Designed miniproteins, single chains, continued (3). Designs and how they scored, part 62

Each design is a single chain, and the fold is of that chain. pLDDT is the mean over its residues in the fold that is shown.

## One batch from the design tools (miniprotein)

Design m10143
Fold by ESMFold2-Fast:
Structure m10143 (fold): chain A 93 residues (1-93)
Amino acid sequence: SIEEKIDKAVELRFKLIDLLKNNAPVEEILEAARELLRAVLDALNVPETPEVQAEIDEILEELREMIEKGASPEEILEFFEERTSELIEKVQS
């Protein structure tokens, strides 16, 4: 159901925030971000086409660069939420 998909996305968002605040390894943060993006797209009934997968990979590479440059958890989360919103707008057009 859509409610179960929303609950999963909310759970994954809290997981991502927790990993960022605890300075978790970059690979764990990126995997959590990927899982969250996929859960959000699934809740919106968006198929994972090659084009969508490429956009996800681009967002995750940008997150990697921010983390490696020492961006704050707040800056990383804000960037991720903005890029996620842009992806949603693009795929719903």
Scores: mean pLDDT 86

Design m10144
Fold by ESMFold2-Fast:
Structure m10144 (fold): chain A 93 residues (1-93)
Amino acid sequence: EEARERALEAGAEGAKGAIKGSKEEDGTGAAGAGVSAIGAGVGAAIYAERGDSEMARREAEIGGRAAAKSSGTEEGKKAALEGGRRAGEAAEA
């Protein structure tokens, strides 16, 4: 129950960090990074609801990496990866 909410919150936090980091350099990259980070939380939440902790974590990590690749700054990349990691861990809880 709480795992889904925590995964979504972690994904949103990762998205905020990725957007903030990317905005310092290129606003266009920020949109892609934000969407990918949110996707990490959503994917993790879906699998967490099904009781599939392994897939929840993998989905969050994949989304975090995609968000990092879309970010134009090192700060944005780190935030996106951290968001994905936290979403996966939250989904397993």
Scores: mean pLDDT 64

Design m10145
Fold by ESMFold2-Fast:
Structure m10145 (fold): chain A 67 residues (1-67)
Amino acid sequence: MKKKIEELKKKADEHLQRGVEALRAGNVDEAAKHFVKAANYYLEAGYSVDEVEEKIRQALEEAGAIP
């Protein structure tokens, strides 16, 4: 179980990072797809909605999409 959770976290982190890169490139639709996948993987890994929301918020700030 723990190894599977770690794999889910890794996939979530990869999609979160790809979302940031897509957003920086101006590919909003691509970024949205990656952020949705990241959120779903984090939730499957046992993260709370609040934790997932905070991770997405930080990613949006890193991409310069929000202040």
Scores: mean pLDDT 82

Design m10146
Fold by ESMFold2-Fast:
Structure m10146 (fold): chain A 83 residues (1-83)
Amino acid sequence: MPRVAPDELLEKVIESIRKTEPDEEEREILIEEIEENVELSKEKYKLIEEGQTSDEARKELKEKEKELIEKLKEKVEELEKKK
């Protein structure tokens, strides 16, 4: 399977939110919250990719990515439940 970076998933989730949530204010709040979490993840990922990473550290990064993905999914599901 192709490996999906958190940034690519963020883009897809943001697109889904923009299409699903008609309330512009609510949409903006959700996107901002998600972007903050992704920004932290991306900074750590850059440091790891620059050769600071053992196999164990890459495994930890993958777990963090999984947690971020689940958080993004929960936000999308919350929007769908409101409709």
Scores: mean pLDDT 64

Design m10147
Fold by ESMFold2-Fast:
Structure m10147 (fold): chain A 98 residues (1-98)
Amino acid sequence: MEIAKLLSSEDEFELEVGEALARIHLAVTFNEPDPEARAEGARRLFDTLLEALKSKNPRAQKVAEELARYLADRLIADPDPLNQRLGEEMRKRLEEAL
């Protein structure tokens, strides 16, 4: 998936497409009933969002930060205790990347 490229774009339309795709992947990830598959989807999406934070576009950085924070918070609220721990680790990694 080229979501990281779209979310890093200086073109507003490409950024909007990237945000829409990232939100679709968030919905798919958190509708996954298997906690291990949900964790794997979350890890892939989080790594994509951290890559997008390297964008020189301040709007792209803000969108990536907001989505990464939302992803970490959703995992912290997950019924699986391993996913809760993963969410806490993601929150720390996000704070270190800012």
Scores: mean pLDDT 85

Design m10148
Fold by ESMFold2-Fast:
Structure m10148 (fold): chain A 77 residues (1-77)
Amino acid sequence: MKELQEALNDPDPKKAREHLAKGTKKVLDLASEQKDFETQERVNELAQKAMDNVETNREEFKKYVEELGEIYEKLLK
């Protein structure tokens, strides 16, 4: 997903968080349309963890953003 990829590639933490927020909204909107409440909870958890790790732990940030992308691809099936 473009927004999540932009979050991973932006060296500015503020802009990375803005891209992450936009990407997260797209994943949440799809999960909500499918009435998948468990996926919505998981997405919110992963997004919060990613936000918390933007500047403090780059490896964890990348891991959580990549998991959000995988969830998005599964929802698009």
Scores: mean pLDDT 86

Design m10149
Fold by ESMFold2-Fast:
Structure m10149 (fold): chain A 88 residues (1-88)
Amino acid sequence: MDQMQQRTRDTQSQMQRMVQQMQNATSVTQAQTIYDNSITYSNDTITSMVDIYRQGGGTPDQKQMVTQMIQQISSYVQQIRDIVISLK
């Protein structure tokens, strides 16, 4: 329970920070690095949240939290990708 809530908060904070870093990126190389890191972080975070969900007994609230976070991560990644493409 606490692990899922902590992961959700950390994920929102980290993804928001990545979007801000991307908006301030001054080179294609920097933007590409942020994008690659966002993909790696997203995959790791989703895997971790699914693992917490399974280990924590799989409550409906946890499932909804995982589903909502996957949707939010997808939105952040799309924003980051659009910026890196515009810089190429």
Scores: mean pLDDT 79

Design m10150
Fold by ESMFold2-Fast:
Structure m10150 (fold): chain A 69 residues (1-69)
Amino acid sequence: ASAEQLARLREVAERAVRSVAAAKDSIPPDLGLALAAHEVREEGARLGLSEAEIERFVADTVARVREAM
């Protein structure tokens, strides 16, 4: 993946983490984790990243959502 593609995916992950953290008292934790993972997977697929690269970002994003909750 290019540095530009990775930067874009990082931006999407950062926004997903913040959105779920802001809604943590309004949504179940499992739903928040699933929504954040879905956003990262969709953007990674749109950018044409490999499954391995996408899942690495998903794992990192999910860990960060759990820390924010």
Scores: mean pLDDT 79

Design m10151
Fold by ESMFold2-Fast:
Structure m10151 (fold): chain A 87 residues (1-87)
Amino acid sequence: DRAVAKGANATCEAIADGTTVLLQLTATGDGTYYCVLRDAETGEIVGIVVAKAGIGLKRFEVKPGTYEVKVLDEDGKVLGSATLTVT
């Protein structure tokens, strides 16, 4: 399963392969950006990737369920969001 959260100057692609989720955050220009993976049912944050100009990439082992993928700027403003299903 795959989800893309696209914001201004930052995009996070989330890819589920079984219970493993790959988060790739691509950021352009100056500033710090965050991709946050949150369990939609519990509200638990299960993964965070940080990037300045460039690419941030991390793998997370998660439980099956529905997750929210959000891209935020350095002030915590939500720039984009998507839903990822892990089975």
Scores: mean pLDDT 83

Design m10152
Fold by ESMFold2-Fast:
Structure m10152 (fold): chain A 76 residues (1-76)
Amino acid sequence: SRRLLRTVTLTSPDGQRVTVREYLVDGELEFDFTTDDGRPPSDDLAAQIEKLLAPYRERWEERERERQRRLREEAR
């Protein structure tokens, strides 16, 4: 199942906006990005997105490392 956990709108100094939606999908966190103008995020907006995701990237990396570790142990 897919569950919306949070919606955040980020705005660059030049007025470009992105809507970030955080979902819980089958126990995993997924993020959707939509810019209002359909163009790629500016460098500033990309930096804001990266800061927003930094805590979740660390948790995702930890979970992925543990998942791969288990797969390696099972493959032996």
Scores: mean pLDDT 74

Design m10153
Fold by ESMFold2-Fast:
Structure m10153 (fold): chain A 68 residues (1-68)
Amino acid sequence: MSKKEQILEKARRDLQAAVAAGASRDELIAIFVRYVKEVMDDPELTEEEKINVIKELARLLQEALAAR
């Protein structure tokens, strides 16, 4: 998998596990913020890839929030 796919897959799993564990809205947002920081700090990702990954992370967060 590409670096972006690895990050998105980890984030999806963490968010799904948190939802299954009954995590609060604030806890789900904290997971999202942690992954956004990881993406922004990654020197292997281009600016365009960072933007696209953050957009997908936001979508995953919205899905996780809706699943509550």
Scores: mean pLDDT 84

Design m10154
Fold by ESMFold2-Fast:
Formats: structure tokens, C-alpha cells, sequence
Structure m10154 (fold): chain A 52 residues (1-52)
């Protein structure tokens, strides 16, 4: 199952927005930091970004 099959469009948008914000801020581990802030695994974050 893909990330989009398990989560709402709003949740996917939140993941993409937070990840892009952390990348723009120059955070060393943006996947891990996004996961920590939103309560998702690194694998889920990577899948959401790939699907977005």
C-alpha cells in the first residue's frame, strides 16, 4: 500500500510542506525531522515525497 492509500490529502500536503520547509532551512536530516514532527516513519515520509 502507498502512503496516499493510508492517509488523507491534507496529511500528505502537511508532510510535503513540512519537509520542504526543513530542506529550505538547511536541516541536516529533513526526512527524520519531518517524521519526528508529524509522527510518521522515515519510510512513510520518503514515500509521501515521492508520490507528491
Amino acid sequence: ATFSEKHTPIEIAKVVSEYNSLVAAGVANPYEETGKKLGYSVEDIKQAIKEG
Scores: mean pLDDT 78

Design m10155
Fold by ESMFold2-Fast:
Structure m10155 (fold): chain A 75 residues (1-75)
Amino acid sequence: SLETAIEILRKAKELAKTQSPVEVANEISRLISGNKLSVELTRQLLATASRIAKAKTGEEVQEIADEAIAELEAQ
């Protein structure tokens, strides 16, 4: 589950190169729905998706994703 959450964020980081912040946030939500994650991990990923949706650039999306990955890897 933790590994799956990190993989979702790594995919979001890659998608940020070609998709808008809102499209990346929507894809994170779709991937969450398709995977059996804990309630805690689901809430953390949805909070990250909300931050990503408010980003203005793909670079900002990548920075948000990197920060979220680092926080999950520290758990």
Scores: mean pLDDT 82

Design m10156
Fold by ESMFold2-Fast:
Structure m10156 (fold): chain A 62 residues (1-62)
Amino acid sequence: METVILQHKSVPDLVLAVEVDEDGVVVAAEGVSGPRATQLAAIREMIGLTLEEVKAMGFEEI
């Protein structure tokens, strides 16, 4: 399990800290910056997705 910091390419203020398991699946996430409602919506959609799928949603590691 590792923690990675992700930033949204179209919303640069949206930064999240995500926990990824050994299979590359996002198992937990928390907001670092950006509007709270946007953070919570993004977190809800990314839990259970792979890190690759989350990056396809417009996120990148920083």
Scores: mean pLDDT 84

Design m10157
Fold by ESMFold2-Fast:
Structure m10157 (fold): chain A 85 residues (1-85)
Amino acid sequence: PRVRVEIVAKTPEEARRLAEEVVKAAQERGAVLSVEVTGTHAVVDAAFPTLEQAQQFLEELEKLARELGAEKVETSISAVDTPAP
């Protein structure tokens, strides 16, 4: 499963700090990732070994967004596996 996180911050420095914390949280969940920072906008694309690890990352991301006061955080998840009932 892949999780894409788009972050908008008030300053380029805050965008970089938020991206670093998101990267750290994803790496702790075993993700292979890429990150792009452009001005106040950051995109983190993380591939997780399991859906459970991706879900734990999303919970961490929610906490980080609250603690760091991000202006906007958009998250999308893409699963490779067919949905099971």
Scores: mean pLDDT 74

Design m10158
Fold by ESMFold2-Fast:
Structure m10158 (fold): chain A 70 residues (1-70)
Amino acid sequence: MKSDFCKTAGEFLDAMESGDGARAYKILTESGYETPLQFLIDAYNECPSLHDRILNFIKKQGGEKLAKYL
């Protein structure tokens, strides 16, 4: 179960890194998430192998926006 979720999270990151936003959003919504941030937080907590990729993505895409809510 957790392994399958982490594979899906990796596919989401692959889609975002390749610029395929439509595929990334489809993966997100089919996984039951409304926002990329909540999906990435859950993936960070459940998938240690993806920590560096998730942090790098959040820093590039939402790090400045997250800083306002810290």
Scores: mean pLDDT 72

Design m10159
Fold by ESMFold2-Fast:
Structure m10159 (fold): chain A 65 residues (1-65)
Amino acid sequence: SAAKVMAELKERIKQLVEEYYKLSEKGIKTDEEMEKARAIIEELHQLALKDSSLLSFLNELIDEY
């Protein structure tokens, strides 16, 4: 169902945001860590483009951090 797909995409956004903040909190010190951070941002961007509700969810998560 569309609702199930949306829930799965929101869980993916939550995982990516959490991974990004863990990486940021530890400090991005290497080229490998920088590439990982860029990959996370790009995936979040692609997910946000799928549906406006995913963009809203991403913004809500960022406000919680």
Scores: mean pLDDT 83

Design m10160
Fold by ESMFold2-Fast:
Structure m10160 (fold): chain A 120 residues (1-120)
Amino acid sequence: HMSELTKKLITIMKLVLFRVKASEEKVTEENAEKIILEVLKEHDLTHLLEELKEKASEITEEDIREFVREGLKLAIELDVPIEDFKILSKAIFKLLGLDMEVFEKVFKEEEEKLKDELKY
């Protein structure tokens, strides 16, 4: 049910979130791209970024939704702030040339659903 492109995006995000958690580094809009590129280089996954850029037109709103849903879950499990996950995700989308407006819409919808599911 999850596409191969979504699985690859999730792999990148998982490694990035692990790096941020381990380093306790402050995530900013200015450093997010650097963090992502360093993680990809360290894991020899730069080719994966190029593949995703080439296939960006094949990435659907549902693929973005699955990415956001899994990423939010991972951020919570790792105790990484949701705002940091959002900043990092926006940097990935910018690197890939993906539709930022679609991302913002989907992120808001999935964050609201998650808040509803996490009962007090």
Scores: mean pLDDT 83

Design m10161
Fold by ESMFold2-Fast:
Structure m10161 (fold): chain A 61 residues (1-61)
Amino acid sequence: SFDDAVRAALKAQGVTEAEKAEDPRGLFLDLLNAAGDSDTVTYNGKEVDVRALVAAVQAAL
């Protein structure tokens, strides 16, 4: 259930690949780590808003 919520949050922020991800939590944490103190990170040619992603994951719980 939480993994599906994380997939939905990632997909909402343009990470459509998350729908088929076996480890959506790992993907989420990897994006957070890559962004560091930045509000955005580039993933598969897409700019992902990491702050919006965190809010979406929190809201999906």
Scores: mean pLDDT 78

Design m10162
Fold by ESMFold2-Fast:
Structure m10162 (fold): chain A 86 residues (1-86)
Amino acid sequence: SETVKKIAEYIKAKNEYKDLEAKRDQLEAEGGSPEEIEAVKKQADETKKNYDELKKLIDKRRSEAEKNWATGKANYDAQLAAQAAA
């Protein structure tokens, strides 16, 4: 489903942001140039904006699903739990 694809995109963007923050910390520890540190910070900020928008979209779709399908949330949560266990 489109929602599952958006969740995957969100997780990917979140992990990319975490990796960029770790790279920034490593550059600062190793005495990297201010320009290199600034470039990584900019990439991290852009990645964060993208996953924040994806989260808003997912949250909106979840709320609409809860409103329209009382049982849909239980099935959705069960699918996510099964996927996390795999």
Scores: mean pLDDT 79

Design m10163
Fold by ESMFold2-Fast:
Structure m10163 (fold): chain A 73 residues (1-73)
Amino acid sequence: SREESLAKIEAALSPESAALFREIVARQDELREEYASVETNEQADAFEEENAELLAELEKKAAVVKAELEAAL
């Protein structure tokens, strides 16, 4: 399950990276809920533009977590 997968990842990370990972997941869930209201290509483009900076930051944070996870394994 998603819950089991998330718990497994958190268990492999330091407390600091686990906290960062939880923040990433929570923000991605928020974005997914917001994106659920998107009906047209124009709305999708607008959503992507409005959230471009946030998405870039999430990608950077995810890269840090991924690097630590790979080092731990």
Scores: mean pLDDT 78

Design m10164
Fold by ESMFold2-Fast:
Structure m10164 (fold): chain A 99 residues (1-99)
Amino acid sequence: SLDDVLAKMDAQYKQIVQLIQQDVWQALQSASRMVIETFEEAKKMSKSDQKKISDYLIKKLTDLREMIKNNPKATIVQMMLADLLLSQTKSELEALIKS
C-alpha cells in the first residue's frame, strides 16, 4: 500500500540521518538504495500514488542534501554527489509519472 511505502521510507530516512553523522559516504550509498527500492514500488502504483511517493522522496532527499552540505566533515565530492542524486531522482520521477 501507499502507507507501507511511506513508512518504509521514514524508517530508511531515519537510518540515513544517523549515518550522515558517522560516515557520509555510507549515508549516500544507503540513500541511493532507498531511491532504487522506492522506484521499484512506485512503478506498481497509480499515477496519483506515484506523485505522492515522488513528493515525499524528493522532500527527504532535499533534507539529506542540506544535512550533508552543513556537515563539516563532508567533502566537496560528497556534496556534489548529494546534489546529483537529488536532481537525477527528480528528473527520473517526473519521467515515470508522465509515462
Scores: mean pLDDT 90

Design m10165
Fold by ESMFold2-Fast:
Structure m10165 (fold): chain A 74 residues (1-74)
Amino acid sequence: SMDEKKAKLWEYLLKVAEEIKKSLSEEEQKEIDKLVEETKEKLAKAKSFDEALEIVNEFLGKLVEIELKHREKK
């Protein structure tokens, strides 16, 4: 079902976010927490699996941007 597919994408997203957060500052962790909440709302409104996958891919891209900014500060 669509709900089962969304639940699996959400579980995957949370796992990736928590792993990345471990190597970042407290401020960057808060940015990721905010991004997770925004993505949760978007994912809940997604009407197809393809739309849900695009939302998750957008989230992953933003995680990469946060990590790159972290590296640029050093």
Scores: mean pLDDT 81

Design m10166
Fold by ESMFold2-Fast:
Structure m10166 (fold): chain A 87 residues (1-87)
Amino acid sequence: SSKAFSEIARLASEIADITKQSDPAKAPEVLELLEKALGHWLAGDREGARRAFEEAGRLATEAAKKSDEKLAERVRELARRAIELVG
């Protein structure tokens, strides 16, 4: 649904923003994985979308981990919610 896509895109955007703030060098890799996740979801490949969000979340969490534990926890929550919404 349009509402689910908007929420997933919002979660992806927030993960990207936290990564940019925490580790700018890691941001391009995370952004590419988030774009792949959204592309898989739009193509109807929910399994591909889940895997891409899991990998993006892992990398973004590692990026945030050296900056602030609260940001790392926030990234874990955002990625988990995105995966849940993908189904």
Scores: mean pLDDT 87

Design m10167
Fold by ESMFold2-Fast:
Structure m10167 (fold): chain A 88 residues (1-88)
Amino acid sequence: TPSLEEALIEFQRYAEKKMIEAKIPEEVIINVRFAIHAVRLLAKKQGLSKEEALELVEEVFLELADEYPILRPLVPDMKKKIAELREK
């Protein structure tokens, strides 16, 4: 069973791999990386549960997909990965 920290790191690695494979611009990848890092810091500071942290990272990714439409095709893959991490 992965910890909250392990789940968020696994999601970050998965997201970066999928964005690289989809040829997402490095600038956008960097912004997604910083957003996930911010969720990790907030989760630690506020004592969020694994479920709450994964819900927050999904919401943040959806907001980034609204700002960067090039991320929209990856939304289903990201939602599926987050759902898999919730079940562990």
Scores: mean pLDDT 86

Design m10168
Fold by ESMFold2-Fast:
Structure m10168 (fold): chain A 66 residues (1-66)
Amino acid sequence: SVEDLRKLAERAAKSVADMYNLSEEEYKELMGRLEAIIEKHKDNDPEALRAITEALADAIREQHKK
């Protein structure tokens, strides 16, 4: 469900924020991207999960470039 996807995305984003000490602004930007993905793919959970995973991986890669 959309609610389950949102909860999963929120937990994952919080884990990334805690691990890399993201600012409130960086966390909000990440959550905004995840929410946009969920809305775009709300009727296709496998595509939503794939896109969420890629967005999280991209966020982690950007932290390692700093």
Scores: mean pLDDT 79

Design m10169
Fold by ESMFold2-Fast:
Structure m10169 (fold): chain A 56 residues (1-56)
Amino acid sequence: MRYRLRGTLHTLDPDGRRVSVPLEGVMDDDQLREFLSGLAQAPGLTLEDLRLEPLP
């Protein structure tokens, strides 16, 4: 299945400043799983306002 992903990534730049990056895209089950796994293992990365819309 494919999903339309929308949200905001919060991270730190090399100087330790918190930055917000808008996210938008389409991912299949495999890509979404890998993406979320990567976020869970990355210190300093958080995902807020996550919206997932299933696509056929």
Scores: mean pLDDT 76

Design m10170
Fold by ESMFold2-Fast:
Structure m10170 (fold): chain A 65 residues (1-65)
Amino acid sequence: DALNRKLSQEAIELLRKALDSSPKKARELMTKAQSIWNQVETAPYSDALEFTSLSFAVLARIVES
């Protein structure tokens, strides 16, 4: 639980950083976030929703650039 929550938060923080970064860095940060998220066995629904919303925002930023 604590480990899964820590990994979820780390992935979310990487996506937040991606939104503040250049499109090139955003792409790299998104790849790292996805890798960490894939290691999460169980995420709270609130964290899953946050990750999903941020993932769409980062994808939009990358595609627009």
Scores: mean pLDDT 82

Design m10171
Fold by ESMFold2-Fast:
Order: structure tokens, then sequence, then C-alpha cells
Structure m10171 (fold): chain A 81 residues (1-81)
């Protein structure tokens, strides 16, 4: 079961919308920040600031809510444990 499809979808949507709006670097940056935050959770060293920054970046570029982006990051980090 793909419990973390939401983060993958948000990352892909952020990159796609970044390309469409000529903001590719922002889209890629948001996707990478999401991976970084989820990795910290998976390693048992969650950083609240990194999670917050990643959720806000993904929200800004993809148009998803900050809460949905944060929940996706938390679920992906839990899956990678």
Amino acid sequence: MVDTSSLRSLMLDAVRKGIENNRLTEGIGAALSGIGAATGIALGVPDEQSIRDAAESLSRVSGASVQDARDAILREGERWK
C-alpha cells in the first residue's frame, strides 16, 4: 500500500507548476526540502523548522495547504523508518 503517495504527488506537482510558471528552481527546491525533512524524521532526528519550511515551500509552489504538505512529509518520514 502506498501510504505516502501524497508527498510524491506534491513534489511532482511542485516541479510541474515550477516549469509552467518559469520557476523551476523553486519547484525543485521545494521537492528537495520535502525529501530532507522526511529523511530527518526517518533517521530519528526530526527538525521542526525543516518540516515547517518544507511544508510552506511545497504549499506555495503546488497550491496544496500547508497542513496537507506537513502531513505528507510526516507520513513519508514514518514510511522510511
Scores: mean pLDDT 74

Design m10172
Fold by ESMFold2-Fast:
Structure m10172 (fold): chain A 79 residues (1-79)
Amino acid sequence: MEKLVIEQADGSRVVLELPTTGKELLEALQSLLDSLPVTVAVAFKLRVIGLALDGDGLISGEEARELYEDILELVKKYS
């Protein structure tokens, strides 16, 4: 019932219903991941996969929001 709004590079918005799958979260974050160094992007993807495995395929709303905030900070750092 909670929603997370992710802004894409073109200014379009993707709305995820929470909890979400690791796959759906990674797809929604793909434009941000593409802006990161390969090693940083891979480490972030592995973190998402690990959290999804712990959650039987699901990322909680709290985890999804934290991951979105973390990737925005990484994008700022590596800009």
Scores: mean pLDDT 82

Design m10173
Fold by ESMFold2-Fast:
Structure m10173 (fold): chain A 107 residues (1-107)
Amino acid sequence: IEEIVEKILNSSPEEAGILGVRAVAEKLGATEAIPKLEEAVREAIELAKKNPAEGLEYGLEKVKEIAEELGLSNKDISELSYAVSLGIAAVVEGEEAKKELAKYIRE
């Protein structure tokens, strides 16, 4: 976890968002979903660069879909969704949101 937090703080906003969602997925035991979650977050980030609201909506929808397919609880879906929101915010708003993502992962 600390190693991933250090990587988030030293990464680009785009990479930080991907690493953050990966860290939450590992914490929740959803490691098999990591490739799908990383792809969804990467697509959401690219969309958010052009339209922040659309990118956020896309990311939240895709993460919920993936988590529901895995049978994750509403609480776990909320934790993944929050990490996605912070990842998108890191790209759109910058350093402050990236620090919030790192803090969330550390907890």
Scores: mean pLDDT 79

Design m10174
Fold by ESMFold2-Fast:
Structure m10174 (fold): chain A 89 residues (1-89)
Amino acid sequence: MIEKLAELTAKALENKDDPEKKAKLEKEAEELVKEFVESVAPLPEEEQKKELAKAQIAAGKAALPYLSEEEKEEAEAAIKKLEAELAEL
């Protein structure tokens, strides 16, 4: 699941200049995110936080090559924050 979410995130960013492809990939990503959230919902809150953090880290890292310099700085800061939170759990 997480790997598929990361792949779709990267593809959506790669196709950001194609509104139709971007919209389709974003919809597919939203559906996978919903399925992922539903799959972790029965887990204890701490395990939900770990799985969501792992998914966000994977998606963020996959997105980095396709982002502008400003977006990369924000994404790297978000990834580091999530990695720090995951390490404390």
Scores: mean pLDDT 76

Design m10175
Fold by ESMFold2-Fast:
Structure m10175 (fold): chain A 56 residues (1-56)
Amino acid sequence: SAGLASDGGAARAAGAPTEEGARAGIEQAKVGGLNYGGEESGERSRAAAERAARSG
């Protein structure tokens, strides 16, 4: 895709996280029987990054 530019790569990524998050949560739940570790940590990391960005 030279010169054409992405026709929604960033928008697709923004949409994809919702389904990816849900599926990752299900997979994590299957591993431990509960949603555990990665997804909640990832969400908290993003929230912390947003706070840091606003503070900085």
Scores: mean pLDDT 52

Design m10176
Fold by ESMFold2-Fast:
Structure m10176 (fold): chain A 62 residues (1-62)
Amino acid sequence: MEEVARRLTEELAPLVDSLLGEPVERAEARVREALAPYPQVVAVQVISEDGRVTDVLVALEA
């Protein structure tokens, strides 16, 4: 679990960074599409201020 979580975090880090500052609606659509190949991702929380993404939290299967 830990190794898979770390690998996914490393693979998703550039994507998350590219989403920071984007409009939430666009970021949510991109996250959904980009994470489709990762069935172990069970939830994604997009955090925003003023309609712009400030953070993205990814939850994996326990």
Scores: mean pLDDT 70

Design m10177
Fold by ESMFold2-Fast:
Structure m10177 (fold): chain A 75 residues (1-75)
Amino acid sequence: SPLEELLPKLPPEAQAFVREMLDRGETDREALAKLIANDPDKLLTPEEVQELARALSAGTPLDEILKRLEEILKK
């Protein structure tokens, strides 16, 4: 799973949150949408939350959304 490949780069609470969603049978897109909405580690600005939520709603490929999230996490 592309989202599982990003897990080691997420902080501990975000990792635990995503693992729980995936373990419950949610898709990568569903788990990612919930991660963005909840932001347990407060990693995202309100503008970044809106950017990523819009990308998900627009049907942007998951790998492009995950690359953008990874860029945000590195800053």
Scores: mean pLDDT 80

Design m10178
Fold by ESMFold2-Fast:
Structure m10178 (fold): chain A 59 residues (1-59)
Amino acid sequence: MSEEEAERLAAGAEKGAAAGIAMGRDPAVMQSHADAAREAALAGDLEAATRHLRLAGGG
């Protein structure tokens, strides 16, 4: 995965986490998935990054 693609995926996870928190989901849980998505994306683990992106956004 390129650095640009990793940053886009991480930004998506952060937006998903913020939306989830706004809807009353646990902020610590949402943020942990956003953080995990960023770390996985930067490490090139697309599968883990995509999984955590879905969990952060609730989709």
Scores: mean pLDDT 78

